Designed miniproteins, single chains, continued (4). Designs and how they scored, part 93

Each design is a single chain, and the fold is of that chain. pLDDT is the mean over its residues in the fold that is shown.

## One batch from the design tools (miniprotein)

Design m15430
Fold by ESMFold2-Fast:
Structure m15430 (fold): chain A 82 residues (1-82)
Amino acid sequence: MEKEVEEILKKLNASEEEKKQVLSAFNIMTTIAPNPTKEQVEKIVELLYESLRARKAGDIEKANELSFEAMKIAIDESIKNK
């Protein structure tokens, strides 16, 4: 999982600081949905990275919306995998 997250962030040209923050957020989400599919990992990581970029640009509303969308993906899988 961690290697897959790092590979996605590398393709997005994320900085070391951005990788650390996205990994931290992803780890929190995996406490809710511990076994996400590869496709869900990609979507969650991309949304978290876009959220971080929006926050850096001062677009707090968009950053919150993107983070919430990533969390919904994680929660929906937790419900489906009962």
Scores: mean pLDDT 75

Design m15431
Fold by ESMFold2-Fast:
Order: C-alpha cells, then sequence, then structure tokens
Structure m15431 (fold): chain A 62 residues (1-62)
C-alpha cells in the first residue's frame, strides 16, 4: 500500500502538468485517495493514463 508515494506523484502531476484535464483528474484522484476511496482514485488515474500514457507509473502505485 503506497499511499504516500501515490499522493506525492499526484501532487507533482498537478504542479507540473500543462494539460488542464490531466490536472483536474489528478486533483480529483488525490482527494479520493485522501478520503480513502481507492477504487475511485484508481479509475481517475486510469482516465489520466488514457490522456497521457507516461502517467502509467502513477497507476502502478495504486
Amino acid sequence: IERDAAEIALAVTIAVSKNPKVRELADRALQALRDGNWEEARKLVEEMVKLDPSLKSVLELL
């Protein structure tokens, strides 16, 4: 269970991504993780990976 690593990765994605949709999905996924909703966080990260396949490493932390 890599919650801290996933939260850091999502926070970095929000800070550095230039795609507004990826930033919105990352923010929603970070909130879902903080709320303990792993299933929703994973689904949101899967949507992010469809927009930016380089983010697959974030999905692997969930």
Scores: mean pLDDT 79

Design m15432
Fold by ESMFold2-Fast:
Structure m15432 (fold): chain A 90 residues (1-90)
Amino acid sequence: NLELGKGYLLAGDYEKAVEYLSKVPETNAVANLYRGRALLKLGDYEEAIKEYEKALELDPDNKEAWKYLGEAYDKLGDKKKAEEYYKKAE
């Protein structure tokens, strides 16, 4: 399910990516990151933030998750939080 979800994410089928990635346990930080990315592409920014927060709870050193968290806040118009999280991604 993780590889299928990743495959759908890369193919641009974000709804199927979420479907297959949701079958992967929340204890998998990589699956949480991919779910967040798919949700971000679908415009579900608040749900994407929750998934990135789960990924960072499991792997706080994941710079990619910090970057996507910044992007999600930027899309919500929270420029200050976006800038803060982009700095954490460096």
Scores: mean pLDDT 84

Design m15433
Fold by ESMFold2-Fast:
Structure m15433 (fold): chain A 96 residues (1-96)
Amino acid sequence: MTILRQSFRAEHDGFSLEVGIEYDVDEDRVVGVSTRYRLEGLSPEDRARVEALVERLRALVGRPSGEAHRALSELAALLARLGARITALDDEVDLG
């Protein structure tokens, strides 16, 4: 079983978010989602939008990787539109 981790960090003066997704490459399945965020500087509407996408990512555990990639891309695009700087973190490959 090969686990690939894909993650990014979003940084802004008023908020920050780090998200990581772990994939079972052999099974084409999401095995884990981790999130850390501080959204205090966002409007209630923008905060709700970010939190909804984060919860959608968490709901993708057990789902195919393609669905998670799309949701991750949508989250990153929203954060970039809100003024965040997006930094991709190195992928880690674990054989179990």
Scores: mean pLDDT 78

Design m15434
Fold by ESMFold2-Fast:
Structure m15434 (fold): chain A 81 residues (1-81)
Amino acid sequence: SERAEALRKQADELAAQGKVAEKNKDLETALKLYEQARDLYVQAAVTAIEEGASPEEVRELVEKVKALQKKIDALKAELEA
């Protein structure tokens, strides 16, 4: 799906920006960018399911959501310490 692919590309770009912020030790900006990227990957996965994408494509998007959630949880723990 062109829409799911566009959402995935936007999520990839925000995740990349989050990595740059994290490297610069701007952890609050990194957290915000990773949360935005996660939400776009969720939207991409839902759109892919609605448009009849393969189970493999959906699984790949779900794994990206899970990976970002782990980063978000770790950053939240660090910021609350």
Scores: mean pLDDT 88

Design m15435
Fold by ESMFold2-Fast:
Structure m15435 (fold): chain A 61 residues (1-61)
Amino acid sequence: SMEELEKKIEELQREAVRLVARGEYAEAARTLRELGKLLDEMGKPEHAARVYASADRVARL
């Protein structure tokens, strides 16, 4: 359902924040890329593009 997908998106966002806080930048970037893929599949390409940009930024830390 859409509600379940929204919960998954929120969970992945929170996990990415936790990973960044712990200095786990490579894992955070992977988590953000998976989030971006899910957003693309849900028909939210603008949101996905922003998330992919965040993943690239985090990967450079």
Scores: mean pLDDT 86

Design m15436
Fold by ESMFold2-Fast:
Structure m15436 (fold): chain A 67 residues (1-67)
Amino acid sequence: SMAEAREYIRKAIEYLEKGEVEEAIEYLRKAIELDPSLTAALERAIELAKEGRLEDAIKGLRQILES
């Protein structure tokens, strides 16, 4: 569901703020399973996180939560 996907996105942000990239990516993939309409936006955040661009990834994820 959308509400469950949003909870996993919030957890991913917490892990990214701690520098725990692998855990964050796991939560983002779970969010995609719950709401596939977010696939493009969450895959972009995963790409940014893998590149070490954690601040950009967090910013993108926060924008999704505001929508």
Scores: mean pLDDT 87

Design m15437
Fold by ESMFold2-Fast:
Structure m15437 (fold): chain A 90 residues (1-90)
Amino acid sequence: LEEAKKKLIELARKMAEEGYLAGFRAVAAEGERGLEKYPELREEFRKETEEIEEKYREKMLEGYKKNPEEDFKKGQEAKRKAREIIREAS
């Protein structure tokens, strides 16, 4: 579970860094849901993802505006990857 949190943070950072708003949001949402039963890990995850969102906010918005269809597809891909990370940790 600690490793799953770390992998989810890494995936969220990668999505944000590459400018995929939907990808970042999908990982943040799936991570919050997947860690719901582990409040301390969920809080750590939330703090890290909030810092990532703040740092890459403009870049993610630019990426979304440039190609919203690609952003949506990356969101679906990131959602699947996040769910897989959570499933493997269960």
Scores: mean pLDDT 87

Design m15438
Fold by ESMFold2-Fast:
Structure m15438 (fold): chain A 99 residues (1-99)
Amino acid sequence: MDLFERFDYARELAEEVRKRVLPHVSPETAALIAFFAFLHALDGPKSLDELLREAVATVARLLAKMGINPELYKEAATAAENGDIDRALELLRQAEEKS
Protein backbone atom coordinates (compact mmCIF):
# COMPACT_ATOMS: atom_id res chain seq x y z
CA MET A 1 0.00 0.00 0.00
CA ASP A 2 1.48 3.37 -0.98
CA LEU A 3 1.35 6.50 1.19
CA PHE A 4 -1.74 7.94 -0.54
CA GLU A 5 -3.69 4.66 -0.21
CA ARG A 6 -2.80 4.64 3.53
CA PHE A 7 -4.02 8.25 3.91
CA ASP A 8 -7.33 7.45 2.16
CA TYR A 9 -7.87 4.34 4.30
CA ALA A 10 -6.99 6.22 7.52
CA ARG A 11 -9.30 9.11 6.54
CA GLU A 12 -12.24 6.74 5.91
CA LEU A 13 -11.70 5.00 9.28
CA ALA A 14 -11.39 8.37 11.05
CA GLU A 15 -14.72 9.46 9.49
CA GLU A 16 -16.39 6.24 10.76
CA VAL A 17 -14.98 6.97 14.26
CA ARG A 18 -16.34 10.56 14.04
CA LYS A 19 -19.83 9.29 13.06
CA ARG A 20 -19.78 6.77 15.96
CA VAL A 21 -18.87 9.39 18.62
CA LEU A 22 -20.69 12.49 17.26
CA PRO A 23 -24.15 11.60 18.77
CA HIS A 24 -22.54 11.50 22.26
CA VAL A 25 -20.03 14.40 22.30
CA SER A 26 -19.65 17.93 20.89
CA PRO A 27 -18.62 18.35 17.21
CA GLU A 28 -15.29 19.78 18.45
CA THR A 29 -14.52 16.74 20.64
CA ALA A 30 -15.68 14.39 17.84
CA ALA A 31 -13.29 16.14 15.40
CA LEU A 32 -10.42 15.79 17.89
CA ILE A 33 -11.17 12.06 18.41
CA ALA A 34 -11.33 11.57 14.61
CA PHE A 35 -7.97 13.35 14.21
CA PHE A 36 -6.25 10.97 16.65
CA ALA A 37 -8.00 7.98 15.05
CA PHE A 38 -6.52 9.14 11.71
CA LEU A 39 -3.01 9.33 13.22
CA HIS A 40 -3.36 5.89 14.88
CA ALA A 41 -4.62 4.35 11.59
CA LEU A 42 -1.52 5.67 9.78
CA ASP A 43 0.74 3.67 12.17
CA GLY A 44 -0.63 0.36 10.83
CA PRO A 45 -3.71 -1.80 10.21
CA LYS A 46 -6.21 -1.46 13.08
CA SER A 47 -9.87 -2.35 13.53
CA LEU A 48 -12.52 0.34 14.04
CA ASP A 49 -12.91 -0.84 17.67
CA GLU A 50 -9.14 -0.51 18.31
CA LEU A 51 -9.12 3.00 16.80
CA LEU A 52 -12.16 3.99 18.91
CA ARG A 53 -10.47 2.79 22.11
CA GLU A 54 -7.10 4.43 21.31
CA ALA A 55 -8.50 7.75 20.03
CA VAL A 56 -11.07 8.22 22.82
CA ALA A 57 -8.45 7.34 25.48
CA THR A 58 -5.88 9.73 23.94
CA VAL A 59 -8.33 12.66 23.78
CA ALA A 60 -9.64 12.01 27.32
CA ARG A 61 -6.06 11.97 28.70
CA LEU A 62 -5.21 15.23 26.89
CA LEU A 63 -8.36 16.98 28.17
CA ALA A 64 -7.61 15.75 31.73
CA LYS A 65 -4.15 17.38 31.52
CA MET A 66 -5.78 20.70 30.58
CA GLY A 67 -7.24 20.81 34.10
CA ILE A 68 -10.99 21.22 33.43
CA ASN A 69 -12.92 18.41 35.23
CA PRO A 70 -9.79 16.21 35.16
CA GLU A 71 -11.34 13.35 37.17
CA LEU A 72 -14.19 12.82 34.65
CA TYR A 73 -11.72 12.83 31.74
CA LYS A 74 -9.43 10.38 33.59
CA GLU A 75 -12.42 8.05 34.18
CA ALA A 76 -13.34 8.36 30.48
CA ALA A 77 -9.77 7.39 29.49
CA THR A 78 -9.86 4.35 31.80
CA ALA A 79 -13.26 3.24 30.44
CA ALA A 80 -11.97 3.53 26.84
CA GLU A 81 -8.78 1.58 27.69
CA ASN A 82 -10.99 -1.18 29.19
CA GLY A 83 -13.06 -1.30 25.95
CA ASP A 84 -16.20 0.30 27.44
CA ILE A 85 -16.63 2.90 24.69
CA ASP A 86 -20.25 3.75 25.54
CA ARG A 87 -19.26 4.52 29.16
CA ALA A 88 -16.24 6.54 27.97
CA LEU A 89 -18.42 8.67 25.64
CA GLU A 90 -20.99 9.22 28.42
CA LEU A 91 -18.22 10.46 30.77
CA LEU A 92 -16.82 12.76 28.04
CA ARG A 93 -20.31 14.24 27.51
CA GLN A 94 -20.70 14.85 31.28
CA ALA A 95 -17.28 16.55 31.44
CA GLU A 96 -18.18 18.79 28.44
CA GLU A 97 -21.48 19.86 30.09
CA LYS A 98 -19.50 21.04 33.17
CA SER A 99 -16.75 22.81 31.14
Scores: mean pLDDT 82

Design m15439
Fold by ESMFold2-Fast:
Structure m15439 (fold): chain A 83 residues (1-83)
Amino acid sequence: AEELLEETARKVREILREVDADPSKLDQAIKEVEAWIDELNAREAELRKAGAPLDEIFWVGVAGGLAGITLGILKYEKEKRKK
């Protein structure tokens, strides 16, 4: 269960570091994070339908929250670059 959090944190850190190093990757990073959020939302919905343990639903929700925060950071950076 906690492995999803560890993998999610690693993925977030990687995406943010790559964009910091090369801002030209920003648009692609936004698309990747949006697709990842869609996957996590679909996974949460399936877990809820299957009556999965609340612990499993919680960790998918945490991963989705971290992905959402990451998307917010990336979209804010894109907005700043348009000015």
Scores: mean pLDDT 82

Design m15440
Fold by ESMFold2-Fast:
Formats: sequence, C-alpha cells, structure tokens
Structure m15440 (fold): chain A 108 residues (1-108)
Amino acid sequence: AAEQAERDARIDEVARALVIGPNLTIGLLEDRVEQLEKEGAPEEEIRWDYILLIAAYRVAGKDEKAEEVFKRLVEHFGLTPSEVEELKREIDEATARIRQRIAAFDAE
C-alpha cells in the first residue's frame, strides 16, 4: 500500500515534468540512476528509477535509448528470463500510466 502510493506519486511527478521539459526530465532520471549505481544501491531501491527512466524514454519517442537502458538493467542485475518478462510488464504498465496522466493534464 505505502510502496504503491510512492510509485503513483512518482508516475505523477514524471508525467508533469515530461510535459514541461522532456529532455531535462530524462537527463535528471539518467543522473539519478547513474548516482544510485555509483552508490551501489540494491536492486529493490534502483529498480523503480530504472523503470521510470525506460518509460520516460518510450513516452518521449526515444525507443533506441529505452532498449539500451533495458539491456543494461538486465545485465547489471543478472536477471533470469522470467524476471525479464516481469520487468517488461512493469515497464509497459508505467509507460501506459505516464501516458494516461499526460493526457489528463492536457485536458485541463
């Protein structure tokens, strides 16, 4: 419940930021992921930031960058095929939710 509320808040934040400045928003997400990697953050802490970054790339139409970062995430954490399928599902869900929030903001 608490973790889901935090994830929902981050989806909202990223969606709003992408409307204002997609390139700046992506740069900030890239910097956050890189900083967490340098600090040796565990998978559970960094995973959601990676999902948000990949989703932001897809929303911005940067599909090649999304694929590069996805492959890096799979390699970095040594994910199994079943874990890769779960990750794809989570990324697709986050991407769809960000798109829905952006559409809602454009309607205001």
Scores: mean pLDDT 82

Design m15441
Fold by ESMFold2-Fast:
Structure m15441 (fold): chain A 58 residues (1-58)
Amino acid sequence: VVGDILGVDSVNLDDNIFDLGGDIGTLGKLASEVEKKLNIFIPLGELFRIQTVKELID
């Protein structure tokens, strides 16, 4: 669950990733965990286009 990465108990799909973590380091951690859990690769350039948790996992 994305909330486990950010240290929060729950995360809404509409939550803004920058509001949850505030920086690119948090995006990098989220991307790494999503890549491991879904067995995919997320390019760094794509991270800058992602605004919400929903966009990250879709």
Scores: mean pLDDT 59

Design m15442
Fold by ESMFold2-Fast:
Structure m15442 (fold): chain A 99 residues (1-99)
Amino acid sequence: MLKELAKKAIEELKKALEAAKKGDLDSAIENLKRAKELVEEALKAATDPEHKELLKIALLFINTALYLLEQAKKGNKEAIELAIENIEAAIELLEKVLE
């Protein structure tokens, strides 16, 4: 279950990443919200302290990316690049959960 949830979260984050790169902020936000729910479910299923820490940090990056994309919708287009960096960081952490 845990690794399957992490894999699905990575898929949603990759969709969010491509949407953000194309300037489709609404799709990026929706994909990030789905990734957030999957990471929260994975965190509830996690028993290993190392996995819990990686999932908590990934969740922080996802929440930061959501905030930044909402700022981009308000006209701060520079926030898109920072959101992309936070999405990429979340993907990297979730890939470590799969190791």
Scores: mean pLDDT 89

Design m15443
Fold by ESMFold2-Fast:
Structure m15443 (fold): chain A 87 residues (1-87)
Amino acid sequence: MSKIEKLIEHLESLGMLGLAEFVRLFTESARANGLSEEEILAMIKGFLRREIELAEKELPSLSPEEAKKAQEKIEKYREVLELIEEL
């Protein structure tokens, strides 16, 4: 679990506790179903990319306050994707 453990530590350091817990639980379930670390990381990257895409699509329709929160989420998720690529 070295790469996924590093990812969880980075998420916790970023204050993304909900995403860190999701990654932990998802990894436990995926490993129980025979998925490799590479497959699990690919699925996590896919999830993050979809979340960014959805947030970007909604951004022009949001209030300034909601847009700021959506932009913060996009930036944090992009940072997490970069961290996964470095693992």
Scores: mean pLDDT 83

Design m15444
Fold by ESMFold2-Fast:
Structure m15444 (fold): chain A 71 residues (1-71)
Amino acid sequence: SAARAEEYRREAEALRERAEELLREAEKLREEAKKEPDEEKAKQLELEAEVTEGIALIQLGVANLLLKKAE
């Protein structure tokens, strides 16, 4: 139904927006890592950025599946 297709598109849009926020957060963490003089702390920030980016990619994958269901 058109209503269910619209709901899937709305859910996909919300997931994409959240993923974009997480990708921006990951970029900020990588920039903080570059400015961090402590190598151990810098590596921890890079790891946190990588995990955050991974979560964003999973959310984008789910959004794509929802868009396919909306077709």
Scores: mean pLDDT 88

Design m15447
Fold by ESMFold2-Fast:
Order: C-alpha cells, then structure tokens, then sequence
Structure m15447 (fold): chain A 92 residues (1-92)
C-alpha cells in the first residue's frame, strides 16, 4: 500500500528561538519505507535545528538543505515521490 506523509521541519531564528521558516516535506512511499523515511527526516530536523541555532541560515542555504534532503529521500528503496518546499510559519 502506498502512503503519503507531510513533515514540517522548523528553521529557527537564533536570536528569538522562534521558527522563521519551515521546510515542508511531502513523501509518497511504500509502507515498508516508512521507518527509514521517518529516521532520515528526524535526523535532518535535528541537524537543521542545531545549525540554525549556531547562526542565522540564509534562504539559499535552507533551499540547498531542502534539495539535498529531497534527493536523499528519493534514493531510498520504496520512495516513489519526495518534495521539499520552503514555507512561511503562517502556512503551517
């Protein structure tokens, strides 16, 4: 059975501690891929949080990280489609 999930990864403002943007991840996959997808997204979210608290990330850096994650997700067995988009907090 195919499953589609959405994840939202916060990109923090290090001065306020509040998310300034989110990376919205949409993945269509076989159920057998679910745990690997969740693990990859979880590790990515922790890494982005750490990086964003160390210094302000530029929009270009956020887009590059989103694209890298999209490519990694698409490389996983059982993933059919993966898309990462930068969205404003108001869209979450």
Amino acid sequence: MEVELEFYVPVFDPETGVPRKYIKITVKMEESALEKVRELVRKFALDIARKSFERPLTDEEIENYAKELEEKLRSLPGVKEAKAEIVDPSEV
Scores: mean pLDDT 83

Design m15448
Fold by ESMFold2-Fast:
Structure m15448 (fold): chain A 71 residues (1-71)
Amino acid sequence: KLEEAEKLLKEGREAFNQGDLDTAIELYERAMELAKEVIDESTDFDEILDAGALYLAAAVNLVLARKEKEK
């Protein structure tokens, strides 16, 4: 799940850079969902910290993509 969330975040950034804001938003939302599942299910502090960082990165990129779409 964590590796899949990282892949989705990377693909979302690529979509954003290409101007495909709708795809970027969808990919960032999926990355956040998977990262949250890791946070909720894991008992390992390092894994929770990595998932938390990924969740925050996806959330920030999601907000920026939504703002860009509103222009």
Scores: mean pLDDT 82

Design m15449
Fold by ESMFold2-Fast:
Structure m15449 (fold): chain A 62 residues (1-62)
Amino acid sequence: ADELVKKAMTALRNGDYETAVKYAEEALKKDPSNKAALGILAEAYLQLGDVEKARELMEKLN
């Protein structure tokens, strides 16, 4: 269920980008096609300054 995605989104809103990455990655381990988790992970990496990794994740989002 979407519990990990909700935790990742809450962390992202609070500016806790490292926690957002951890929960989004855990959600993707359970469901690699989870579009919401991919979007959160991409934004978290962008906020952390990893623009290249964020771009790769956005390409997977289509």
Scores: mean pLDDT 81

Design m15450
Fold by ESMFold2-Fast:
Structure m15450 (fold): chain A 62 residues (1-62)
Amino acid sequence: SKILAEVEEDQVAKTPDELTLKKGDLVEILEILDGEKAKAKNLKTGKEGIVDLSKLKLLKVL
């Protein structure tokens, strides 16, 4: 199952593997990696990358 989440605070990519996210963006969490990091897809841009889970509000399991 995949998880739908909403971005609660902006994230600026620090590395090429990370996503840049804006507050209010919707993301699909594809994999929980370790600690507070996950691989996700930004549904607005279609880009995939690493996100900080502390910046997300979980909405539902898909």
Scores: mean pLDDT 81

Design m15451
Fold by ESMFold2-Fast:
Structure m15451 (fold): chain A 87 residues (1-87)
Amino acid sequence: SKELLDEAIKALQNGDYDKAIELAEKVLESGDEETKARAYFLLGLAYKKRGDVEKAKEYFEMAIKLAKDENDPIYVQAKELLEELEK
């Protein structure tokens, strides 16, 4: 849900990457496409912070796939972060 997504964002901001991952995964069970795109983006950020580059790439690709269009902030940010991880 959107509420669960907001809690995941707070966990990420507080450096609680494990909690952010758990909450974002729960969002994937019940969110709409837009909410799931944001959840995948948060999973990508959390795994990047943990140093898991391969999982971060997978989740950024999922966020790009589910984003509304190429002008969606999630699309733009996930694409930029994915390109940074490939350098």
Scores: mean pLDDT 84

Design m15452
Fold by ESMFold2-Fast:
Structure m15452 (fold): chain A 62 residues (1-62)
Amino acid sequence: LLSEEQQKELEKRVKEAAKEAGVEALIKVTPEGVLVSVTKGSEEQKEKFYKAVGEAAKEIKE
């Protein structure tokens, strides 16, 4: 499970990833990880965003 500090860092990284990819997303962070719902973005932007979110989650856990 993610600590409070890991959850905060993950939320920050996911928000930065959304901005970099150019998507709009609803973000909810829990001790088990992050839940993301993309509300605006192209398929390519969504793919870039989801990849970045997955990488951030792996880095935070390790």
Scores: mean pLDDT 80

Design m15453
Fold by ESMFold2-Fast:
Structure m15453 (fold): chain A 57 residues (1-57)
Amino acid sequence: MLKDFGEAYEKAGERYKELGNNEMSAKMYRTAADVYEFLGDEEKARKAREKAEEAAK
């Protein structure tokens, strides 16, 4: 269940990036990273953080 939430937020971040809403994109990727960290998925958490930082530029 929580893993599905991480994937959902990651997809939402991608969608907001397509729409040019960088603030919401960064927020969604950041939330996905937090979910992945809670689950212990360090690789997915790191990738989501990178995407959040890129979206915030």
Scores: mean pLDDT 79

Design m15454
Fold by ESMFold2-Fast:
Structure m15454 (fold): chain A 59 residues (1-59)
Amino acid sequence: VQTLVEEANTLALQGKYEEALAKYEQAAALDQELAEKIANVKKYSNNPSSIVSVLLSLV
C-alpha cells in the first residue's frame, strides 16, 4: 500500500494525473480509509488532476 501511494505521488508530481489516480485506486483496494477519501473527493470533482491534488495534500 505504502509503495503504491509513493508511486502515485511521484506520478502526480510529474503531472501524470490519470496514472497517479490509477495507483491511488490500487492502494485504495488494500486500504478502506484511502478508498473513502478518494470516493469523497470524486463527489466534488470529476477531474483527475483535482482529485490527485487533494490526495497529494492528504498523503
Scores: mean pLDDT 75

Design m15455
Fold by ESMFold2-Fast:
Structure m15455 (fold): chain A 111 residues (1-111)
Amino acid sequence: SEAEKFALEVVEEFEELYRKGESPEEILKKVVEKIDSDERLSEREKHYLKSAFRILAEALRRRDYAGGIAALETLRTAVLSDPSLTEEEKRVLSLALERLIAFLERLLAEA
C-alpha cells in the first residue's frame, strides 16, 4: 500500500541520516514533521509511528540498543492488541517496527 511505502521510506531516511552523522534528535524532528504532513497515513498510524521513532531516537541518544529493542517490541504488542486499529494499519505499523528493531539489532551486534 501507499501507507506501507511511506512508512518504509521514512524508516530508510532515518537510517541514512543517522549513518551520515546527523543527531537522533535532529532526525526525529524531520521525521515527525514528515509524518504529520503525510496524507497516506491515518491519525492512529501517525501516533504510533511517531512513538516508534521517539523510542528509536532515545535508544540511539543513550546508546541503549537493547532497551530500545525491548521498548519497540512492547509498542509492537500494543499495536497488535489495539482493537481500534484496522488489520491494514497493524500491518503498516508492524512492518515499520520490525525494520526499526532490525536496525537496533545491527547496531547492538556492532557495539
Scores: mean pLDDT 90

Design m15456
Fold by ESMFold2-Fast:
Structure m15456 (fold): chain A 69 residues (1-69)
Amino acid sequence: SEIEELREELERAEKAIELAKKNKDKTVLMSAIHELEELRERAEELGDEELAKRAQELIKTAKSLLESL
């Protein structure tokens, strides 16, 4: 299902953010932010408020990390 695909994308983005934090990789953080913004919009369209909220929290985390690098 599309929701299952979005959940897998969220998991991949979370892992990418952790790796980028360890390696101080701004390019990976920026890519993850863009992917998560698209994921959030798709989750909102599907009415999955929980998935949209999780994506928004990860976007916030990634943006904070980007500012500190």
Scores: mean pLDDT 86

Design m15457
Fold by ESMFold2-Fast:
Structure m15457 (fold): chain A 79 residues (1-79)
Amino acid sequence: GLDVLKSGSQALSDFSKSQGVDDSYKLADQAKQLADNGSPLDEVKKLLQKGVSIASKELSDEQVMEMMGRMQAAIDAAR
């Protein structure tokens, strides 16, 4: 639910910030804030998906795989 999306959004935010992908970091942070405030799952998911899409365009294939791996690990830890 929201805890899973919050964890994924935090992982995307941290990774995108470390790689200098500002637009992705800002969207991931917004998604986390919406999850913290109990916003609808669809709204949080849409922002998270936009953040992933932007990061995927700016990052190398290897960096995208690392990003996805970190997000999946955060999601799994929140379950």
Scores: mean pLDDT 82

Design m15458
Fold by ESMFold2-Fast:
Structure m15458 (fold): chain A 65 residues (1-65)
Amino acid sequence: EEEEAKRIAESTILHLRYLAAQADEETRKKYLKDIEEIQKMLEEGAPVSELRKKSLEILDKYEKE
């Protein structure tokens, strides 16, 4: 579960970076902000449940766009 949550977070960051590279300036700032939030959670040792929830919420948000 812990390792799985970290893998999901890493995949989310990678996906957002890919989208950011192709986005305009305003949209790119949105992606970078979400990346920074996940990275901060990883650095601060956020609970596995919170890290997983945040990563999945971000993925769902952008997959629907």
Scores: mean pLDDT 77

Design m15459
Fold by ESMFold2-Fast:
Structure m15459 (fold): chain A 76 residues (1-76)
Amino acid sequence: MELSPTQRAVLNALAGAGGEPLSQREIAELAGLSQPAVSRALKELEAQGLVERLPGGRYKLTEKGRELAAELAAAR
């Protein structure tokens, strides 16, 4: 899967939350990104099945997203 630096940062922020659903603002704060950048990355990640949208405008990693985030973390 082709991931932009912004998408990687969003996945890492969500993985660091330990499965806790986060809002776009919370993700932007954790990743050091603007809200528009996070919103765009979340749409792309949701389209790829890596992130799911929950009630109340919160997001969390899917099973596939958690696997990919762990793989990216292990590369460090």
Scores: mean pLDDT 81

Design m15460
Fold by ESMFold2-Fast:
Structure m15460 (fold): chain A 65 residues (1-65)
Amino acid sequence: AGLAEAEARGAAHQPVVKRTNELIERAEKEGEVELELDGERVTLGKPDTLDARAAISEAVAREHA
């Protein structure tokens, strides 16, 4: 049961994973990325740490919630 639910969630979250990777690559290339969190535009610096990359992933997940 849990695996089937995880697979359904995985399919629903494929756009989130793709978007997160696109934003990380853009931030690495351009040095920064702009995201919208709770309707407010936020600029995140270059994701040179795992914490910064995790923050971008979380922001994209919230955008899809």
Scores: mean pLDDT 60

Design m15461
Fold by ESMFold2-Fast:
Structure m15461 (fold): chain A 110 residues (1-110)
Amino acid sequence: EEERIDRVLDEFIEFLKKMFESVAKNALEGGYAVFDLTPEEAARLGRIFDEVLQLPPEARERLKKKIDEIYNKIIDEVKKNMTPEEAQKAIDRIKAFYEAVKELLDAAAA
């Protein structure tokens, strides 16, 4: 059971990392697309999200903590690797995405 939970968390976390990277990239390139997911990637995200909704509360709290860690890491990388103006634009978009993900997970917990 723990192996199943860890696999679901790992798959979802890898999707989130990719989506955070896409959001940062699109903010710099002036794109309007938030995630740049292919139809195949969107379908896989939908499938993994269905499994996330079935996670026990303790596993969902672990996921939220991992999301916080990813968010902080990408913000640090943006600040280190971009100019202050580029960093601010990327941070604003990344923060909005982070807040949307947290709201989605909170709604799923009802």
Scores: mean pLDDT 74

Design m15462
Fold by ESMFold2-Fast:
Structure m15462 (fold): chain A 48 residues (1-48)
Amino acid sequence: KEEQARALARSMLYPIETMSEEERELVKEALKDEELVKKAVEINQQYF
C-alpha cells in the first residue's frame, strides 16, 4: 500500500507515459482508497 501511495504521488507530477505498467496499476488501486490518496498528497508535498 505504501508503494501505491508513492506511485500515485509521482503520477501527480510526471506524465503517465513515464510510468511503468506496474506503476500505472498501483495508481489505479490507490485511487480506489481515500486513505492512500491522502498519503499520496502528503508524499507529494514532501518529496515531489
Scores: mean pLDDT 73

Design m15463
Fold by ESMFold2-Fast:
Structure m15463 (fold): chain A 89 residues (1-89)
Amino acid sequence: MDLNSEEFQEEIADTLAAMHAAILKNIEKQKGKLSDEEIIEEIVRFAKLLYKDGFSKELAIKAARRMAELLGLSDETIERVIKKVEEEL
């Protein structure tokens, strides 16, 4: 099994996006509601970590979008997230 296969990396990226979304939801439950800006910053940080760890820019952006969708962000906020991720990678 090649751990660098694109299909396997895509599955890992999706799983990590779901885990990070769950962590943020748990933080909101404990500390109170986060602002859209705070959530955007956390998603951008997540995407940057994936890219640093050897995931492609495309997969990092896809994972960021998945995390934003799982967090229930509006389409406008998701577009802001993706734009910021693309600028920062």
Scores: mean pLDDT 82

Design m15464
Fold by ESMFold2-Fast:
Structure m15464 (fold): chain A 87 residues (1-87)
Amino acid sequence: LSDEERLALLREAHAHLAAALAALAAGDEAAAREHLLRAARLLAEALGLSEEEARALAEQALAELRSLSPEERAALAARLRAALAAA
């Protein structure tokens, strides 16, 4: 991958992560899981990771987000959305 292509993948992964956090804050865990998996696969492609590593990253991210209170998840989603909107 070129640096330009890698940056494009990372930006798309960031957008899916933002969507996942927004979905989770709204109580839509199924949508959050799908977006986390897409983000993990894009990140894996950018970093040269395997599909198994991508799935492990998505599972770990979901587990961490599930451990947060609804208030903490909403705060995290708001911060990520603000960062994405500013970019």
Scores: mean pLDDT 77

Design m15465
Fold by ESMFold2-Fast:
Structure m15465 (fold): chain A 55 residues (1-55)
Amino acid sequence: SLEEFIEELRKKAEEYRRRAEELRKQGKELEAEIEEGMAALLEGVASLLEKIQKK
């Protein structure tokens, strides 16, 4: 369902943010920025879909 898809996107975004934080601890700033960018993209799509779908 669309609801499940939105939840999955948010879960994936959280995983990417966790990876970004771990990469920053290793001094890998560029790699961390890429992971954070992926998280932002997924969250953006999830928010757009949620706005379209009235629950």
Scores: mean pLDDT 85

